Designed miniproteins, single chains, continued (3). Designs and how they scored, part 103

Each design is a single chain, and the fold is of that chain. pLDDT is the mean over its residues in the fold that is shown.

## One batch from the design tools (miniprotein)

Design m11572
Fold by ESMFold2-Fast:
Structure m11572 (fold): chain A 99 residues (1-99)
Amino acid sequence: EPAPSPQGVRDLAFAEEVLNSKEKEEIIELVRELAKRSEEDKRRAYTIVVLAYERGLLSEEEYFELMLLIAEEVAREEGLFDPERLRRELAEALARARA
């Protein structure tokens, strides 16, 4: 895989700043707001959720719910909304991350 893009580096830096400056409830609320905005904001929301979960800030349930929310908003914009498929794919990804 190629080196992370400049945008990926900026998204990671933003996520690090958010996690270091905000309480858990504020982070969750920010993710919910970003998930409804632009493609850039959805990408930032995704990065925040992944990093927060890796740092042990989010429970598995909170991680799953926020990832599903982001996936549903992306699918809605693309006209591809299948909540059963998205839930299954997220559950499989989480199981692999835990193994």
Scores: mean pLDDT 74

Design m11573
Fold by ESMFold2-Fast:
Structure m11573 (fold): chain A 92 residues (1-92)
Amino acid sequence: SLQEKIREKIKELSDKYSESYDENDQEKVNEILKEYRKMLEEVREEALKEGDLATAYLAQALIYEIDSKLTGKDLSEEIEKYLALAREEAAA
């Protein structure tokens, strides 16, 4: 499913993030996060066009998580909101 493809991509990017973090390359970490964010915006737009709201909301939650990491802002409420919306749509 599209949700499974996103989960696999999240795991891959999480692994790349951890590797870069272990290398103490913060600039490389930030560039990976920016590329991930751009990809998630494209995934969200495509999901919305296809009517896949569960995937669109999941992508939005992940965008907020990346923004939190890049800016240091606490976006926990926004992340939890969109994760809840994604679960609700997936259960429908």
Scores: mean pLDDT 79

Design m11574
Fold by ESMFold2-Fast:
Structure m11574 (fold): chain A 79 residues (1-79)
Amino acid sequence: MKVEITITAKDEAAKKAALETLDQIETLAGKFVSREEKDNEIIATFADFKSVEAISAMSILAASTVVEGAESVKVKVYP
């Protein structure tokens, strides 16, 4: 299962918070999270995560980005 999350941050502080949350998820899961930055947009890919791990990571990231002022969050799930 592959999960791709695109976060559009309202400002640099929100972007930094999202990146720090991704680092925490990577550390806790012991698995690499692919990430790409484009100005105020962060694209995170969870390729080697099991479904429950991916859902947990998505939930943490979504909650963090809403609190820190994300403009939008887009989620794509690949089987």
Scores: mean pLDDT 70

Design m11575
Fold by ESMFold2-Fast:
Structure m11575 (fold): chain A 89 residues (1-89)
Amino acid sequence: MEEEKLKKIEEEIKEMEKKLQAFFKEHGPEDEALNAKKLAEALVEAAKLLGMEASVEVPSETTVSLTIEYLDENGEPQRIESSYTAKAP
């Protein structure tokens, strides 16, 4: 029964990743990093509401990293890391 909830969480993480990737391609390098940070912060807040621990980092002007931690179906801690880097113009 909890397996359905875990699968839904995994699918939501994949949707978050897809949205971040699309956002990066839409807004260009400088605005991309700033706006992606705001989007990632909103996704972190949503992930916490789902009982997951999440964080976002901006390692460079054009790179955003999103980390989400959750417990899998076996109660083992899992970590998903996604990063997005804009190409130089």
Scores: mean pLDDT 61

Design m11576
Fold by ESMFold2-Fast:
Structure m11576 (fold): chain A 62 residues (1-62)
Amino acid sequence: ADALYRQGLALMDEADKALENGDYETAIELYRQAADLFRQAGATNVAAWAERKRDEAEKLLK
């Protein structure tokens, strides 16, 4: 559980960096992967947060 949660946090950091660099497609994929890891870790509220970040990045891609 802890390892999955830490991996999710690392992916969130990478996603934020991709977003800052204008790499929206990479950010979307990394946020999605982070949400999956948070769900596997049982951190459903944090997974929902990652999913909202993915939705925000998707809006920037349009």
Scores: mean pLDDT 84

Design m11577
Fold by ESMFold2-Fast:
Structure m11577 (fold): chain A 74 residues (1-74)
Amino acid sequence: MFKPASAEEQERLVERLRREAERLAALGTPVGEEAAERLRRLAEEVASRPMTEADLGVAEIAAGVELTIVKRAL
């Protein structure tokens, strides 16, 4: 039994993912560009359908993995 996320929570996550993607793309590295593209795809996925709180948690973990990959490549 997963609790539905609010539309406002989903919209805030989409905005955060898009901002993080822009930031990673601005690094001008291949790893940053690849991570930015994956975060943009994740933002589109979150925007495309109603999410549960668990779905948003999984998306936040996925974004954290991308940020960790870029951090380790720097």
Scores: mean pLDDT 80

Design m11578
Fold by ESMFold2-Fast:
Structure m11578 (fold): chain A 81 residues (1-81)
Amino acid sequence: SEALRRSFEEVMERLERATRLAQELIQRGEVSPGSGGLAAFFVGLLGGDKAEEAARKVNESLGMSEEEIEDTLRAVRLIKE
């Protein structure tokens, strides 16, 4: 249970940071609320480059357009930097 607790804490910290960054980007008009929200979720939950791969696969599975996928991936890249 210790490993699960630690993993949960790490995810919660990443989610909080990613959400704050997404809100700043949305406020500056750099990303849409939808793309920013999804990107923050993926970066927070998975971290790093795994977020980009997962966002691509999930958005493809949901039948999103190439444009929508690109917008989400751009947001992921901005948040993970």
Scores: mean pLDDT 81

Design m11579
Fold by ESMFold2-Fast:
Order: structure tokens, then sequence, then C-alpha cells
Structure m11579 (fold): chain A 83 residues (1-83)
């Protein structure tokens, strides 16, 4: 039944979207914590990444999730270099 397969595909797409939102929120929290640590080491860099984080928040969930992951990697690299 093609209609049943389409319904299952729609449910999978919705579940994937919900999982993306969950991952985005988890990445946002991790990034926020990392930026706080960076801010204590270099307030100028902390402020720059905080601005980028807030700009990314205005993106769609998939794009925001990817951007938060990228920013988190950059922030953690800077923290390791500044310590």
Amino acid sequence: DDEEELREAELQLQNKYNETLKQMNENYKKLQDAIRKLDSLDSSKGQQFRQQMEEAKKMGPGSARKKYTQLLAEVNKLISQLQ
C-alpha cells in the first residue's frame, strides 16, 4: 500500500526533524557552556562566538545544528590553545 508507505515516510521525516531539534538544543547548550569558559579566558573572543551563536539560532534547525557543531569545535580549539 503506497499510501501506508508514504505515511511511514512522513512519520520518519517528522521523527528525524524532532531528533534534529533535540540535537540542535543539546549542541546549543554545549556551545553556551563552552563560550562561557572562553569568555573567562578571552572576553572579546567569547563575545564574538556568542554573537555567532545567536545569529545561528535564527536559522532553520538543520542549519543551526550544523553551525553549533562547527562553532563548538572552534571554541574548544581556542580554549585548548588559551589554557
Scores: mean pLDDT 83

Design m11580
Fold by ESMFold2-Fast:
Structure m11580 (fold): chain A 67 residues (1-67)
Amino acid sequence: SLKEKLLEALLRMLEQLTGQDTSSLSKEEILELYLEIWRELLSTDPSLSEEEIDAILEALREQLEKL
């Protein structure tokens, strides 16, 4: 399904960004790792406030949990 393909794309992106083997991770662990990476990345942007970063991550969490 499309949701399964999106989750696989997420896994491959995480592997490329972190160099970690994600094959042993649960869906929940993958989502949390992805959100942590995005938090760190967004925190490097000086134009984004902590409140804006939290709002972006919450919206992303809601979308990813639907996968």
Scores: mean pLDDT 74

Design m11581
Fold by ESMFold2-Fast:
Structure m11581 (fold): chain A 79 residues (1-79)
Amino acid sequence: MSAQKVDFTNEEEVLNYLKKVLDRIRKVSKSAEQFEEAAKKFLTAARSELLEMGIPEEKVEKIIKEVEKYAKELLKELE
């Protein structure tokens, strides 16, 4: 798949991008615990980057919360 440029003014585009990164983290994780730790580190970094881009805190909180929900669904699928 070709790399896609993310439109950070579009909440859905940002959500889809972050979910794709979580999918990659899940594929390389050997355990549910490893995935959870890697996902937390990624989400912390993503939050900082979104704030640095000038996205309002309330919008960043909403995006991160939705992505955390997706991470929990992926975690349930791990052995």
Scores: mean pLDDT 76

Design m11582
Fold by ESMFold2-Fast:
Structure m11582 (fold): chain A 77 residues (1-77)
Amino acid sequence: SPEERAEQLGQQIEATVQAGIAAGLSPQEIADRVWPTLEELLALLAREFGEESALSPEQLREMLIRLLARMIARAAA
């Protein structure tokens, strides 16, 4: 189902983020690794649920990098 696929993609994103933080990767490197899975999730949400982002891909990537930087800072504290 679309709901099951969205859950799987979300879990893949979470696993990639956690592995990247554990490996000491930069926010930019983690964002680059997450991006293809995130694009697939966003496309699925738009297609199946009508949930289209108002943000450009560039704005989404910048927000992702900022979120990852905060997550890394919290993990290091």
Scores: mean pLDDT 83

Design m11583
Fold by ESMFold2-Fast:
Structure m11583 (fold): chain A 112 residues (1-112)
Amino acid sequence: MLPLAVELAEHIAELLSKVPGLKVELDGTTITVTVPDNPELQAIAKNFFDLLSTLPVLKVEIDGNTITITVLDTEELRSLSEEQKKLLFERVKSAVESLTEEFTKKVEEALS
């Protein structure tokens, strides 16, 4: 298992656990997020998770109010140099942080 994938999954789970109203569960490299049954929050969440799905190394699946995020650990990723792996995961981490900050603001505004 790629240590960077576990570290990224833990970081994403920590960031999302700070978002009001979300239930976040972590199992290895898989993060399960439950969004409240609120149409406005569901619309905001869908937009955020759709954007997150465009990032490399992440697989995002939406099933109603439940979103599953898997940090990929593929043979193709393992074949990259240590420097390339680190750069890729740092870029994804930074993108997730930026997207989650905007998502948190929108959720807080919707709950106000």
Scores: mean pLDDT 83

Design m11584
Fold by ESMFold2-Fast:
Formats: structure tokens, C-alpha cells, sequence
Structure m11584 (fold): chain A 74 residues (1-74)
């Protein structure tokens, strides 16, 4: 799956929940700040997995956590 396809899947998974949409938008912003396309792809794949969690609060918290870690590494 390409970076663009992963971003689209993230947006679809966050659809209908304003808190998840905000977290998803933040994750996409962090991904765009990463210098390497492979790192962007790996990060976005983790975000997709986080968003598939049926607990919306856990999904949002996990995305914020991995986005913070990726931002710290950049």
C-alpha cells in the first residue's frame, strides 16, 4: 500500500468520529514531516492498525502516542 493509499484508509477509518478525525489528521501531518518515504509508510501502517481498534478512546490515544514518538525521532 502506498503512502497516499494509507492516508486515504486512515481518513476512512476516522470517518464519523470528530476525535478520531483530529488524531488521524495529526498523524498524517506527522507522517508528512518524516524525511524518508519508508518511515512515512511504516508510521502510517501503525496508525491504520491503531484506528482499527474498536475502542475509540484507545485508538485515539495510541495514534497520539505513535505520532509523538515519530515527531521526537524527526
Amino acid sequence: MSVEELKEEIRKLAEGDPNLKKAADYAIEVADSLPDEEQKREFLELAVKALKNPDREIAAAFIEMIAGLAKSAA
Scores: mean pLDDT 75

Design m11585
Fold by ESMFold2-Fast:
Structure m11585 (fold): chain A 67 residues (1-67)
Amino acid sequence: GPALWDGVASVLGIPPEATRGVVGFEIRGPAGQPTALTVTVESEEAAERLREAARGSPVELTVIVRP
């Protein structure tokens, strides 16, 4: 839902529209300084959209596809 999308968008510094298809996420790193994010998405199309939008983010992104 929107809260998951806003969370991922905020951590990666990307627009919320790029987080469509996100069904879960896990943040790693010190409080207030996330260094890594693992995101679960519904489709490979959603994964590709997220990876492209996150290009240039200082946060390490791992994407898992669960159809």
Scores: mean pLDDT 78

Design m11586
Fold by ESMFold2-Fast:
Structure m11586 (fold): chain A 71 residues (1-71)
Amino acid sequence: KLEELERKALEAFELAYGVTREELEELRALVPDEEKGRALLEELYKRRREKAEENREKGEELGREAEEALA
């Protein structure tokens, strides 16, 4: 059951940040390398923003379909 909790935590991380555990570990390893760390942070921010935008669009599509079904 501990493995199940770890899996859910990973999924939550991917969903929230659009980042895998492996990528997060690379981010930590790159702390001494400012240029690479900054580039990775920028990529993480971009992916997180895209994930949030995608979820918003899917919500709007579902709402549209509901309205169309009622019409």
Scores: mean pLDDT 60

Design m11587
Fold by ESMFold2-Fast:
Structure m11587 (fold): chain A 56 residues (1-56)
Amino acid sequence: PEGQAIADARGQAARDRVMAEAEKVKLDRPLTDEEIANAGTFEEAVRAAKSAWEAQ
């Protein structure tokens, strides 16, 4: 079969999503809905929130 590498890449994206969701709870605060809307993607919103959280 072919596409095993592609299937693995798609699996990686799913795992990244799960990890990003776990990471947002580690922020000890929920993401704002506006942050997600403005970032355009869930992962981008998580990264922005983490950056702001670290800056404090």
Scores: mean pLDDT 60

Design m11588
Fold by ESMFold2-Fast:
Parts: sequence; structure tokens; C-alpha cells
Structure m11588 (fold): chain A 74 residues (1-74)
Amino acid sequence: AVAELKAQAEETLKQAGSILFEGGKVEDIEAQAEKLLAIGKQADALGTEEGKKLGQRAYGTAEALRRAAEEMRK
């Protein structure tokens, strides 16, 4: 469960990086941020220490991506 969520978070972050590198759309970055929020909520729902730590990292990364998307709109 936690290992699967870690893999999903890593893949989502990799996709977000690719979008940023290729000069992708704001909407695509926002979509990756929403995926990370969903992964974080699932990790928290596991009720484990590992899940809680993964959730905290996922939420932080989602916020960073949202801020990047906001800067791209300017």
C-alpha cells in the first residue's frame, strides 16, 4: 500500500518535471498537483507513520506545483 503510493507520487513528480521542462500548460501542472493531493489523502488514510510522512511530502510538493502554476499565469 505505502510502496504503491510512493511509486505513484514519484511518477507524478516525474511527469510534472517533464511538463515544466517541455514548457507545458498551466492546466497540466495543476492536474499533477491535484494527483499529489489525492495520493497524500490516501497515504494519510492508511493510518501508518510511513503514510503520514508520504502525505506531508505529497502535500508540500502539490503546493510547490500550484505556486509554479500561479507564476506561469503572470
Scores: mean pLDDT 80

Design m11589
Fold by ESMFold2-Fast:
Parts: C-alpha cells; structure tokens; sequence
Structure m11589 (fold): chain A 64 residues (1-64)
C-alpha cells in the first residue's frame, strides 16, 4: 500500500544520502533529488525533512 511505498522510498533515499556523505557526486545528488520529488507526492513533510539533509550534504561538499 501507500505506507509500504513511502517506506521503500525513504529507505532508498536514506541509502543514497549515506553514499553521498561518503562519496559526493553530481549524479548521486541528481538521482536523490528525483526520488525526493517522487516522495513529495506521497509524503510532503518527510520529503522536506530528507531534502534538508540532501541540501546540507551538498553545501558541505560544494555541490551546485
């Protein structure tokens, strides 16, 4: 159901955020952003929370 879809997207985004923190790349940043856009349709608040984490990682590593 919707809850299982949100859980799967959250798990995938969390994994990508960990990968970005360890080895930042534009490709991973863009891929994470696309998954966040999909999550925002299902759970806007969760997507905003994870999006803030993505932006902090990008800021710390000088990603555009």
Amino acid sequence: GRAEEIARLRAEIERLLAELAAAPSQELFDRTGKLLARLAILDTELAQELGRRLREIARQHGLP
Scores: mean pLDDT 84

Design m11590
Fold by ESMFold2-Fast:
Structure m11590 (fold): chain A 69 residues (1-69)
Amino acid sequence: ADEAAKRGEALRAQLRRMDVPAREFLDRLRAAGVEFDELADAVSAALGEPKPQSEEELLRKLERLQAEL
């Protein structure tokens, strides 16, 4: 099973479903109890890039990913 591809597609689907700015998307998922590591892994999988190491880097990668949707 391609777990990374599944995580990336699930993240893209959530971004499309919520249709909110990347910062608000991140804030809502964190409020719902989604861990930084889970979001960082999903973003890495969606972009095919190294895992973000900070909230700032995660936000930047989410903004880039959302711009492609």
Scores: mean pLDDT 78

Design m11591
Fold by ESMFold2-Fast:
Parts: sequence; C-alpha cells; structure tokens
Structure m11591 (fold): chain A 87 residues (1-87)
Amino acid sequence: AVEEAKKFLERVIEFLKEKLKNNEPIYMTDEDREEFSKIVKDVIAGKITAEEGFKRFEELVKNGDTLLSKEEIERIIRALEAMLKEL
C-alpha cells in the first residue's frame, strides 16, 4: 500500500513539474479537483493501484475546461510533496 502510494504521488508530481517546465497548460474543473482528491485517497487507502490512479488522473486533465494557473499547479505540487514525506 505505502509503495503504491509513493509511486502514484511521485508520478503525479513529475507530470505536473514537467508541464510547468515546458509551459504546457493543465485544465481541471472544480469537480475534477474533487475527483483528483478522491483518487489520491483511494490510492493511499490501497483501494486502487498507482497505475490505475494515474490513468484516472490523466483522464481528468485531458477533458478539463478550466485552465490552472502556475500558482495553483505549484500549490498542488507542494501538497502532494507534503503527503509523500508523511508516507
């Protein structure tokens, strides 16, 4: 469970950092942000694998209508890095 949670968080953090580095847009609605929070919790709880969690995350960012600011993406990265340190 802990190893899957670490793999998932590291993959999402890497994805977001790469998007920031390349100035690539990320789109998520408020509903997508809530679904992302649920995906994170489900992976940490061992309900789904890191691979399944990341697939669901990719679907959210492909179909979003609301552009995330650089500051919002950086806040998400910091929150995920904090979770990773607690594991």
Scores: mean pLDDT 79

Design m11592
Fold by ESMFold2-Fast:
Structure m11592 (fold): chain A 74 residues (1-74)
Amino acid sequence: PLVPHTPEVADVARAFNAIATAIDLGMKGELTEEDMERLIAEVRRHAGLSDKALEDIRKGALESKEVFEKWKKK
Protein backbone atom coordinates (compact mmCIF):
# COMPACT_ATOMS: atom_id res chain seq x y z
CA PRO A 1 0.00 0.00 0.00
CA LEU A 2 1.17 3.53 -0.83
CA VAL A 3 1.45 5.52 2.41
CA PRO A 4 2.89 8.97 1.59
CA HIS A 5 4.87 10.76 4.31
CA THR A 6 6.33 13.50 2.08
CA PRO A 7 4.30 16.28 0.39
CA GLU A 8 5.46 15.26 -3.11
CA VAL A 9 4.44 11.61 -2.66
CA ALA A 10 1.13 12.76 -1.12
CA ASP A 11 0.44 14.93 -4.19
CA VAL A 12 1.06 11.97 -6.53
CA ALA A 13 -1.26 9.80 -4.40
CA ARG A 14 -3.99 12.48 -4.55
CA ALA A 15 -3.63 12.70 -8.35
CA PHE A 16 -3.93 8.90 -8.61
CA ASN A 17 -7.10 8.95 -6.48
CA ALA A 18 -8.59 11.66 -8.74
CA ILE A 19 -7.86 9.50 -11.82
CA ALA A 20 -9.43 6.44 -10.13
CA THR A 21 -12.53 8.51 -9.29
CA ALA A 22 -12.84 9.70 -12.91
CA ILE A 23 -12.65 6.10 -14.19
CA ASP A 24 -15.22 4.90 -11.63
CA LEU A 25 -17.67 7.70 -12.51
CA GLY A 26 -17.11 7.03 -16.23
CA MET A 27 -17.84 3.32 -15.77
CA LYS A 28 -21.07 4.16 -13.90
CA GLY A 29 -22.16 6.63 -16.61
CA GLU A 30 -22.24 9.44 -14.01
CA LEU A 31 -19.25 11.40 -15.31
CA THR A 32 -20.28 14.90 -16.40
CA GLU A 33 -18.08 17.28 -18.41
CA GLU A 34 -17.97 19.58 -15.35
CA ASP A 35 -16.79 16.70 -13.12
CA MET A 36 -14.13 15.78 -15.68
CA GLU A 37 -12.80 19.36 -15.85
CA ARG A 38 -12.70 19.51 -12.03
CA LEU A 39 -10.80 16.21 -11.77
CA ILE A 40 -8.35 17.24 -14.53
CA ALA A 41 -7.67 20.52 -12.70
CA GLU A 42 -6.99 18.54 -9.48
CA VAL A 43 -4.58 16.13 -11.24
CA ARG A 44 -2.80 19.03 -12.98
CA ARG A 45 -2.32 20.85 -9.66
CA HIS A 46 -0.98 17.83 -7.76
CA ALA A 47 0.96 15.77 -10.34
CA GLY A 48 2.43 18.44 -12.62
CA LEU A 49 1.44 16.33 -15.64
CA SER A 50 1.69 17.64 -19.20
CA ASP A 51 -1.42 18.83 -21.07
CA LYS A 52 -1.13 15.77 -23.34
CA ALA A 53 -1.09 13.37 -20.38
CA LEU A 54 -4.15 15.10 -18.88
CA GLU A 55 -5.97 14.90 -22.24
CA ASP A 56 -5.08 11.18 -22.53
CA ILE A 57 -6.55 10.59 -19.05
CA ARG A 58 -9.73 12.50 -19.98
CA LYS A 59 -10.06 10.59 -23.26
CA GLY A 60 -9.49 7.26 -21.52
CA ALA A 61 -12.22 7.95 -18.95
CA LEU A 62 -14.72 8.97 -21.66
CA GLU A 63 -13.81 5.94 -23.80
CA SER A 64 -14.31 3.67 -20.76
CA LYS A 65 -17.84 5.07 -20.38
CA GLU A 66 -18.56 4.48 -24.10
CA VAL A 67 -17.15 0.90 -23.99
CA PHE A 68 -19.23 0.12 -20.87
CA GLU A 69 -22.42 1.41 -22.53
CA LYS A 70 -21.63 -0.60 -25.68
CA TRP A 71 -20.90 -3.76 -23.64
CA LYS A 72 -24.14 -3.29 -21.65
CA LYS A 73 -26.18 -3.14 -24.89
CA LYS A 74 -24.40 -6.09 -26.56
Scores: mean pLDDT 63

Design m11593
Fold by ESMFold2-Fast:
Structure m11593 (fold): chain A 69 residues (1-69)
Amino acid sequence: SAVDSAKEAADTLAAATLRADPARAAEVWRQAGEAVSQIAEKEGDLATAKALREEGERRAAELRAQVEA
């Protein structure tokens, strides 16, 4: 699906930047989470969109924690 493809692209990009710039990797995942949630909203699935936004924020926080803030 478009959501799955976007999530995979976000994970790949975040992983590629994680070692060089973890803060940028966190922001990439946050923005990707918002983008995939918008795709879900356009498909009419507001509950999935909310869950995807929350997942994106959680992953961004985890990446930020890896740089000790």
Scores: mean pLDDT 71

Design m11594
Fold by ESMFold2-Fast:
Structure m11594 (fold): chain A 63 residues (1-63)
Amino acid sequence: SVEEFRRRVREAAAQAKTPDEGEARISALVDEYLAEHPDMSDEERTEILRVAQEEVDRLRAAA
C-alpha cells in the first residue's frame, strides 16, 4: 500500500548514515514498488513518486 511505502521510505531515510545512502535506498524502494505494482493507477504512481521525492529533498536540505 502507499501507506506502507511511505513508512518504508521514512524508515530508510532515518536509518541512512548519509544523504547519498538515504537517496539510494529510497530510489531502490521506488523501483521495487513500481516492479511489484505494474498495474497501479496514475494517482498511486504520482503519490509514490511524490512521497519519495519529498523525503529525498528533506535529506538533501538537512545535509
Scores: mean pLDDT 81

Design m11595
Fold by ESMFold2-Fast:
Structure m11595 (fold): chain A 87 residues (1-87)
Amino acid sequence: SKADVDAELDALMARIDALQKKITDLMSTATNEQQAELLHLMMQLDYLKERIKKMYSADVATQKKEAAIIKGEIDQIEQRIKALEES
């Protein structure tokens, strides 16, 4: 349903917000090289937030397809952040 897809988009937005906070926290202890990577990841997350905002007005089929793609992109960014935390 539209309510289910809107809830999924809301969950993806919350996930991006949490990752942006994590990047901000990591910036305080990051090397110059790590800071450049973290800023790039922050920019990618901002881009994904704008994509999600556009999805709220799309049809349900398009929303489901794009939500799955955006989830995949968030998963990749989260893995990169974890790698930076462990370095």
Scores: mean pLDDT 88

Design m11596
Fold by ESMFold2-Fast:
Structure m11596 (fold): chain A 82 residues (1-82)
Amino acid sequence: MEESRRLAEEAKREAARLAAKGDELGDTEQGVALYNEGSMILSRAATKREELGDRKGAGELLLQSSELAVKGMAYRKAYLEK
């Protein structure tokens, strides 16, 4: 489905940009916030893909969302341990 694929590509691009910016800021409050935002964008896109009937594509975005959430959690732990 073309709409589902377009949603995934847009969400991945936006999340990748936010993650790259988060990496630049590292274990800071702002860096953690950017990773959380990227994870949410992928999660929302996954929900829309599932609504369009693309369950496999939704699962792929949920996995990527979880990976960003784990990285954000690692940065948050480092930030809080300062």
Scores: mean pLDDT 82

Design m11597
Fold by ESMFold2-Fast:
Structure m11597 (fold): chain A 73 residues (1-73)
Amino acid sequence: GLEELAAGMAAAGGGERIPASAVMANATANAGGEEGGREAARRGGVPAEGEAPAEAAGRATKAGIELGGGEVE
C-alpha cells in the first residue's frame, strides 16, 4: 500500500547518503551465494555490523558492473 511505498522511499533516499535498503539487498544477495539468509541474519541484516555499510554498497555495485560489463565506457 501507500504506507510501504513511503517507508521504502524514506529508507532509500529519505535521510541517508547511501540507501540502507540497497546496502541490505546487496549484502543479502552476496550471502545468498555463500550461506543464504543464515549469514545475513547472523550479521543482523548488515554487511559489517554497521561499521562499513557504505563500502559494501559501493563495492557490490562496482563489482556488478565490472563482472557484467564487458565494455564500460
Scores: mean pLDDT 48

Design m11598
Fold by ESMFold2-Fast:
Structure m11598 (fold): chain A 95 residues (1-95)
Amino acid sequence: KKEEIEKEIKELKEKYFKKVEELAKKSNREDQFEEIKEKFEKELKEIEKKYGPEITLLVLKGLLEGEESLSEEELKELEEAEKELLKEKEKKELE
């Protein structure tokens, strides 16, 4: 169940971002953006129909948070810093 939902969300997200990136290379951006947006909304509604409204909100929130939240690189840097702190604590106990 969880693996299926995650796969569909990931595929929808990748498909959406890939098409948005393609638009950046084209002169007729505004018309094509509307078409991509309509297709995205249609696919999102199909996922909502299949899994329920919570999944639609989760996908939408995930996309919006991607713009507001820390980048994957920043998150990784924080995780590395936490790992370093744990290593330093172990080293101090072994001295």
Scores: mean pLDDT 58

Design m11599
Fold by ESMFold2-Fast:
Structure m11599 (fold): chain A 76 residues (1-76)
Amino acid sequence: ELEKLKAEVEKRIAEAEKAYDANTDPVKRQKAGNLIVAARLELVAADFYESLGNTEEAVEAYKRAIELADEAIKAA
């Protein structure tokens, strides 16, 4: 489950970064960029919780990262 969630997060962040790179609107890029950074921070937090064996917190952090990455794709 965690491995699958982590792969999903990485995929969504990559999609968000691709959408960000394709956009030429500086306001949309700023918003999308901030959301991508937030998603990456949640991914780091999830990896930390996973390393501690704290599965519930890791799952929640991965889900937040997906949510933020999806918002970044929409903002881009």
Scores: mean pLDDT 84

Design m11600
Fold by ESMFold2-Fast:
Structure m11600 (fold): chain A 75 residues (1-75)
Amino acid sequence: MDKMLKEVEELKKKVEEYKKKGKSDIYDEAMKKVDEAERDTLARIQAGELTPDEAAELMAKTHKKIYKDAVEKSK
């Protein structure tokens, strides 16, 4: 888990740099997807579909995918 969290933080930092470099559209799109994923995950916890631990792991994987996709889109 911790290794994936580090990867997510590194990718997030890279996506945040796009905001400064005039690629704020890529940053905004990534942040919108993160917000939507967080709301979906919270709803699934409330529905009893996910434990908090399962939700944390899913969220880390989802954030990594979103940020990685944003980095790919910036190329």
Scores: mean pLDDT 80

Design m11601
Fold by ESMFold2-Fast:
Structure m11601 (fold): chain A 68 residues (1-68)
Amino acid sequence: APPLSPEEQEMLAELEAIIADPEGVLARKIAENADNPLKVALLQHVRATHSPEEIRALARETLALMRG
């Protein structure tokens, strides 16, 4: 199989981080994107409208598809 691109490696690491700590990852991404009000608003909306368990489940499904 071809090696994962840096973007794919980062995405896999992010998905694993989300599975371990969905709230911590959201807080970190909000802080990292503080200069992008639309992205901050979207991340805040995700945090407000989804439970940590729902976010974790979606991350697990995405991870399985990428490893598939």
Scores: mean pLDDT 79

Design m11602
Fold by ESMFold2-Fast:
Structure m11602 (fold): chain A 93 residues (1-93)
Amino acid sequence: SDSYLQRIQDYQQRLQRDPQDSQSWLRLASSLYRLGDYDQSIQYTQRSLSLDPQNSQAYHVLGQSYLQLGDYDTSQQYYQRSLQLDPSNTAAS
């Protein structure tokens, strides 16, 4: 089990070499969410979505971050989008 700080460092290094790696942007965003950096998590998740707009997990991370910021309407919309793209995504439930 890697620490969130180690994961952030590893994905930042990977993204310096390949800034088009949508999955690394999303994993960086998820790690930032776990550290409570919701604003940065949103920015990097949106970067991931600009590269892979059908990624249900990215919409789920946006839903989580907006929920933590108290934007319940935006959170609900992103959770619904996550479920529409992948109804089996239990993380959105």
Scores: mean pLDDT 85

Design m11603
Fold by ESMFold2-Fast:
Structure m11603 (fold): chain A 77 residues (1-77)
Amino acid sequence: MSLEELDAEMRRAIAAGDEEAFLRAWRERVRLLVETDEEFRRELIAAEPELREAAATQEGFLRRMAEAALAVIEEAL
């Protein structure tokens, strides 16, 4: 799946109010960027402490986004 297709899925999920569909598409988008964009990978790894803090301190949707990003970092390391 391409970035364009994932962006379209995220927009559809937002329009439908489907947080689970959004998080699935967003996680796959992050994974694809980690695989294809070295700069994004470096920035994401550097952000790991901030993402851990967000997963610990944020609530609801923001926590789930931080947790999904951390899962991708674990797979990339």
Scores: mean pLDDT 79

Design m11604
Fold by ESMFold2-Fast:
Structure m11604 (fold): chain A 62 residues (1-62)
Amino acid sequence: MKVGSQLEVDGKIGTVTEVRGDTATIILDGKQGTVPANAKEGEEVDVILDGKTVKAKVLFVE
């Protein structure tokens, strides 16, 4: 995915702000997290937010 891609965690939308190699950085509800950069639209992925792993659905991939 690229900057501008979006994902959802528990009804909240996160946006990709940076991509470095295989890792994308997201901002979700004012929190910074990381997600695999190779995730595809419609995929459920693990997001690391505040050191906790949460499930997210990829909504849109640039």
Scores: mean pLDDT 83

Design m11605
Fold by ESMFold2-Fast:
Structure m11605 (fold): chain A 60 residues (1-60)
Amino acid sequence: SMDMKKLSQALLEMNEIVRKESDFDKIMAQINAIIDTLNKEVQEKLRVTAEVLKALLKRE
């Protein structure tokens, strides 16, 4: 899975924001935007994967 690469990239982006921005509210807004984007991507991947797994496992 490439999800760990995306997480690592997001962490590097967060670190860069903290390093270059001095306004706490702006830092938090940018970090929260990254987190929200990742959460939506993860939720969609998990939803699709769960449906596939349910279909495979739900048989007698």
Scores: mean pLDDT 75

Design m11606
Fold by ESMFold2-Fast:
Structure m11606 (fold): chain A 82 residues (1-82)
Amino acid sequence: LSAALSALKKAAAANPTANLYNNLAKTYFALNKYNEAISNAKKAIAINPNNADAYKTLGLAYIQLNKDAEADANFDKANALS
C-alpha cells in the first residue's frame, strides 16, 4: 500500500486526473488515513463532478470519522450519478 501510494502521488503530480486522485483517496483509506482520503476524493470531484466513485470514497471515509450526515449526502450524490 505504501509503494502504491508513492506511485499514485507521482502519477497524479505528472498528469492529474479524477481517477488518479480517487485511487489516491482509496489508498489512503486502506491505510486508515481518512482525512487524506477525503482531501484526495475532493480533488477528484473538483476535476470531474460526475465521478460517482469519488463520492462513494468520500462517504466511506466520513463513516470512519463518525460523520454520518456527510457520509449520507455523499452516498446520495454517488447514487444519483450511478
Scores: mean pLDDT 83

Design m11607
Fold by ESMFold2-Fast:
Structure m11607 (fold): chain A 70 residues (1-70)
Amino acid sequence: MPSREELLRLALGYLEERLRDMERRGYPPEVIDRVRGLIEEARERLRAGDLDGALRHIQEALRLIQDAER
């Protein structure tokens, strides 16, 4: 079974794939930049062992992507 850390790494990979798709589809630069910043912050939290902090940033990035894709 994947650990919580492994699941967060998988979620980050998914977010990066979604970000690249949004870039290809011409989403506004301000949305792209904010999503990228959240992904980077989540990565830093995960490297520091702050799993709760990483999850919060991942959840915010997912909400922002979902809102932008409506």
Scores: mean pLDDT 84

Design m11608
Fold by ESMFold2-Fast:
Structure m11608 (fold): chain A 85 residues (1-85)
Amino acid sequence: LTPEQQEELREKLREAALLLGAGRFEEAREVIREAVEKFGAEVVIEQAPKLLSEEMREHGASDETVKLSTEYFLSIVKEVAESLE
C-alpha cells in the first residue's frame, strides 16, 4: 500500500471500530465492505488487527474489548469477501 492508501484504510477501520462500539453493526458492515472492495480482503485481514488494536487502545479500550471487536471485525471481513465471490 502507498502511504495515502494506508491512511485511507486506517480511516475506514477507525470509522468501522467506532460504529461497532456504538452498536451500529449494519453501518460498520457497510464501511468494512467498502474497505474490502477498495483494498481487497487479503490486505484488510492483514492490516486490520494491528490498526484496530492500536486505534482502540489509543482511545482507552480494554484488552478484552479490543480482542472481541477485532474478532468480530475479521468475521465481517470474511463474510463480505465470501459475498463478493
Scores: mean pLDDT 76

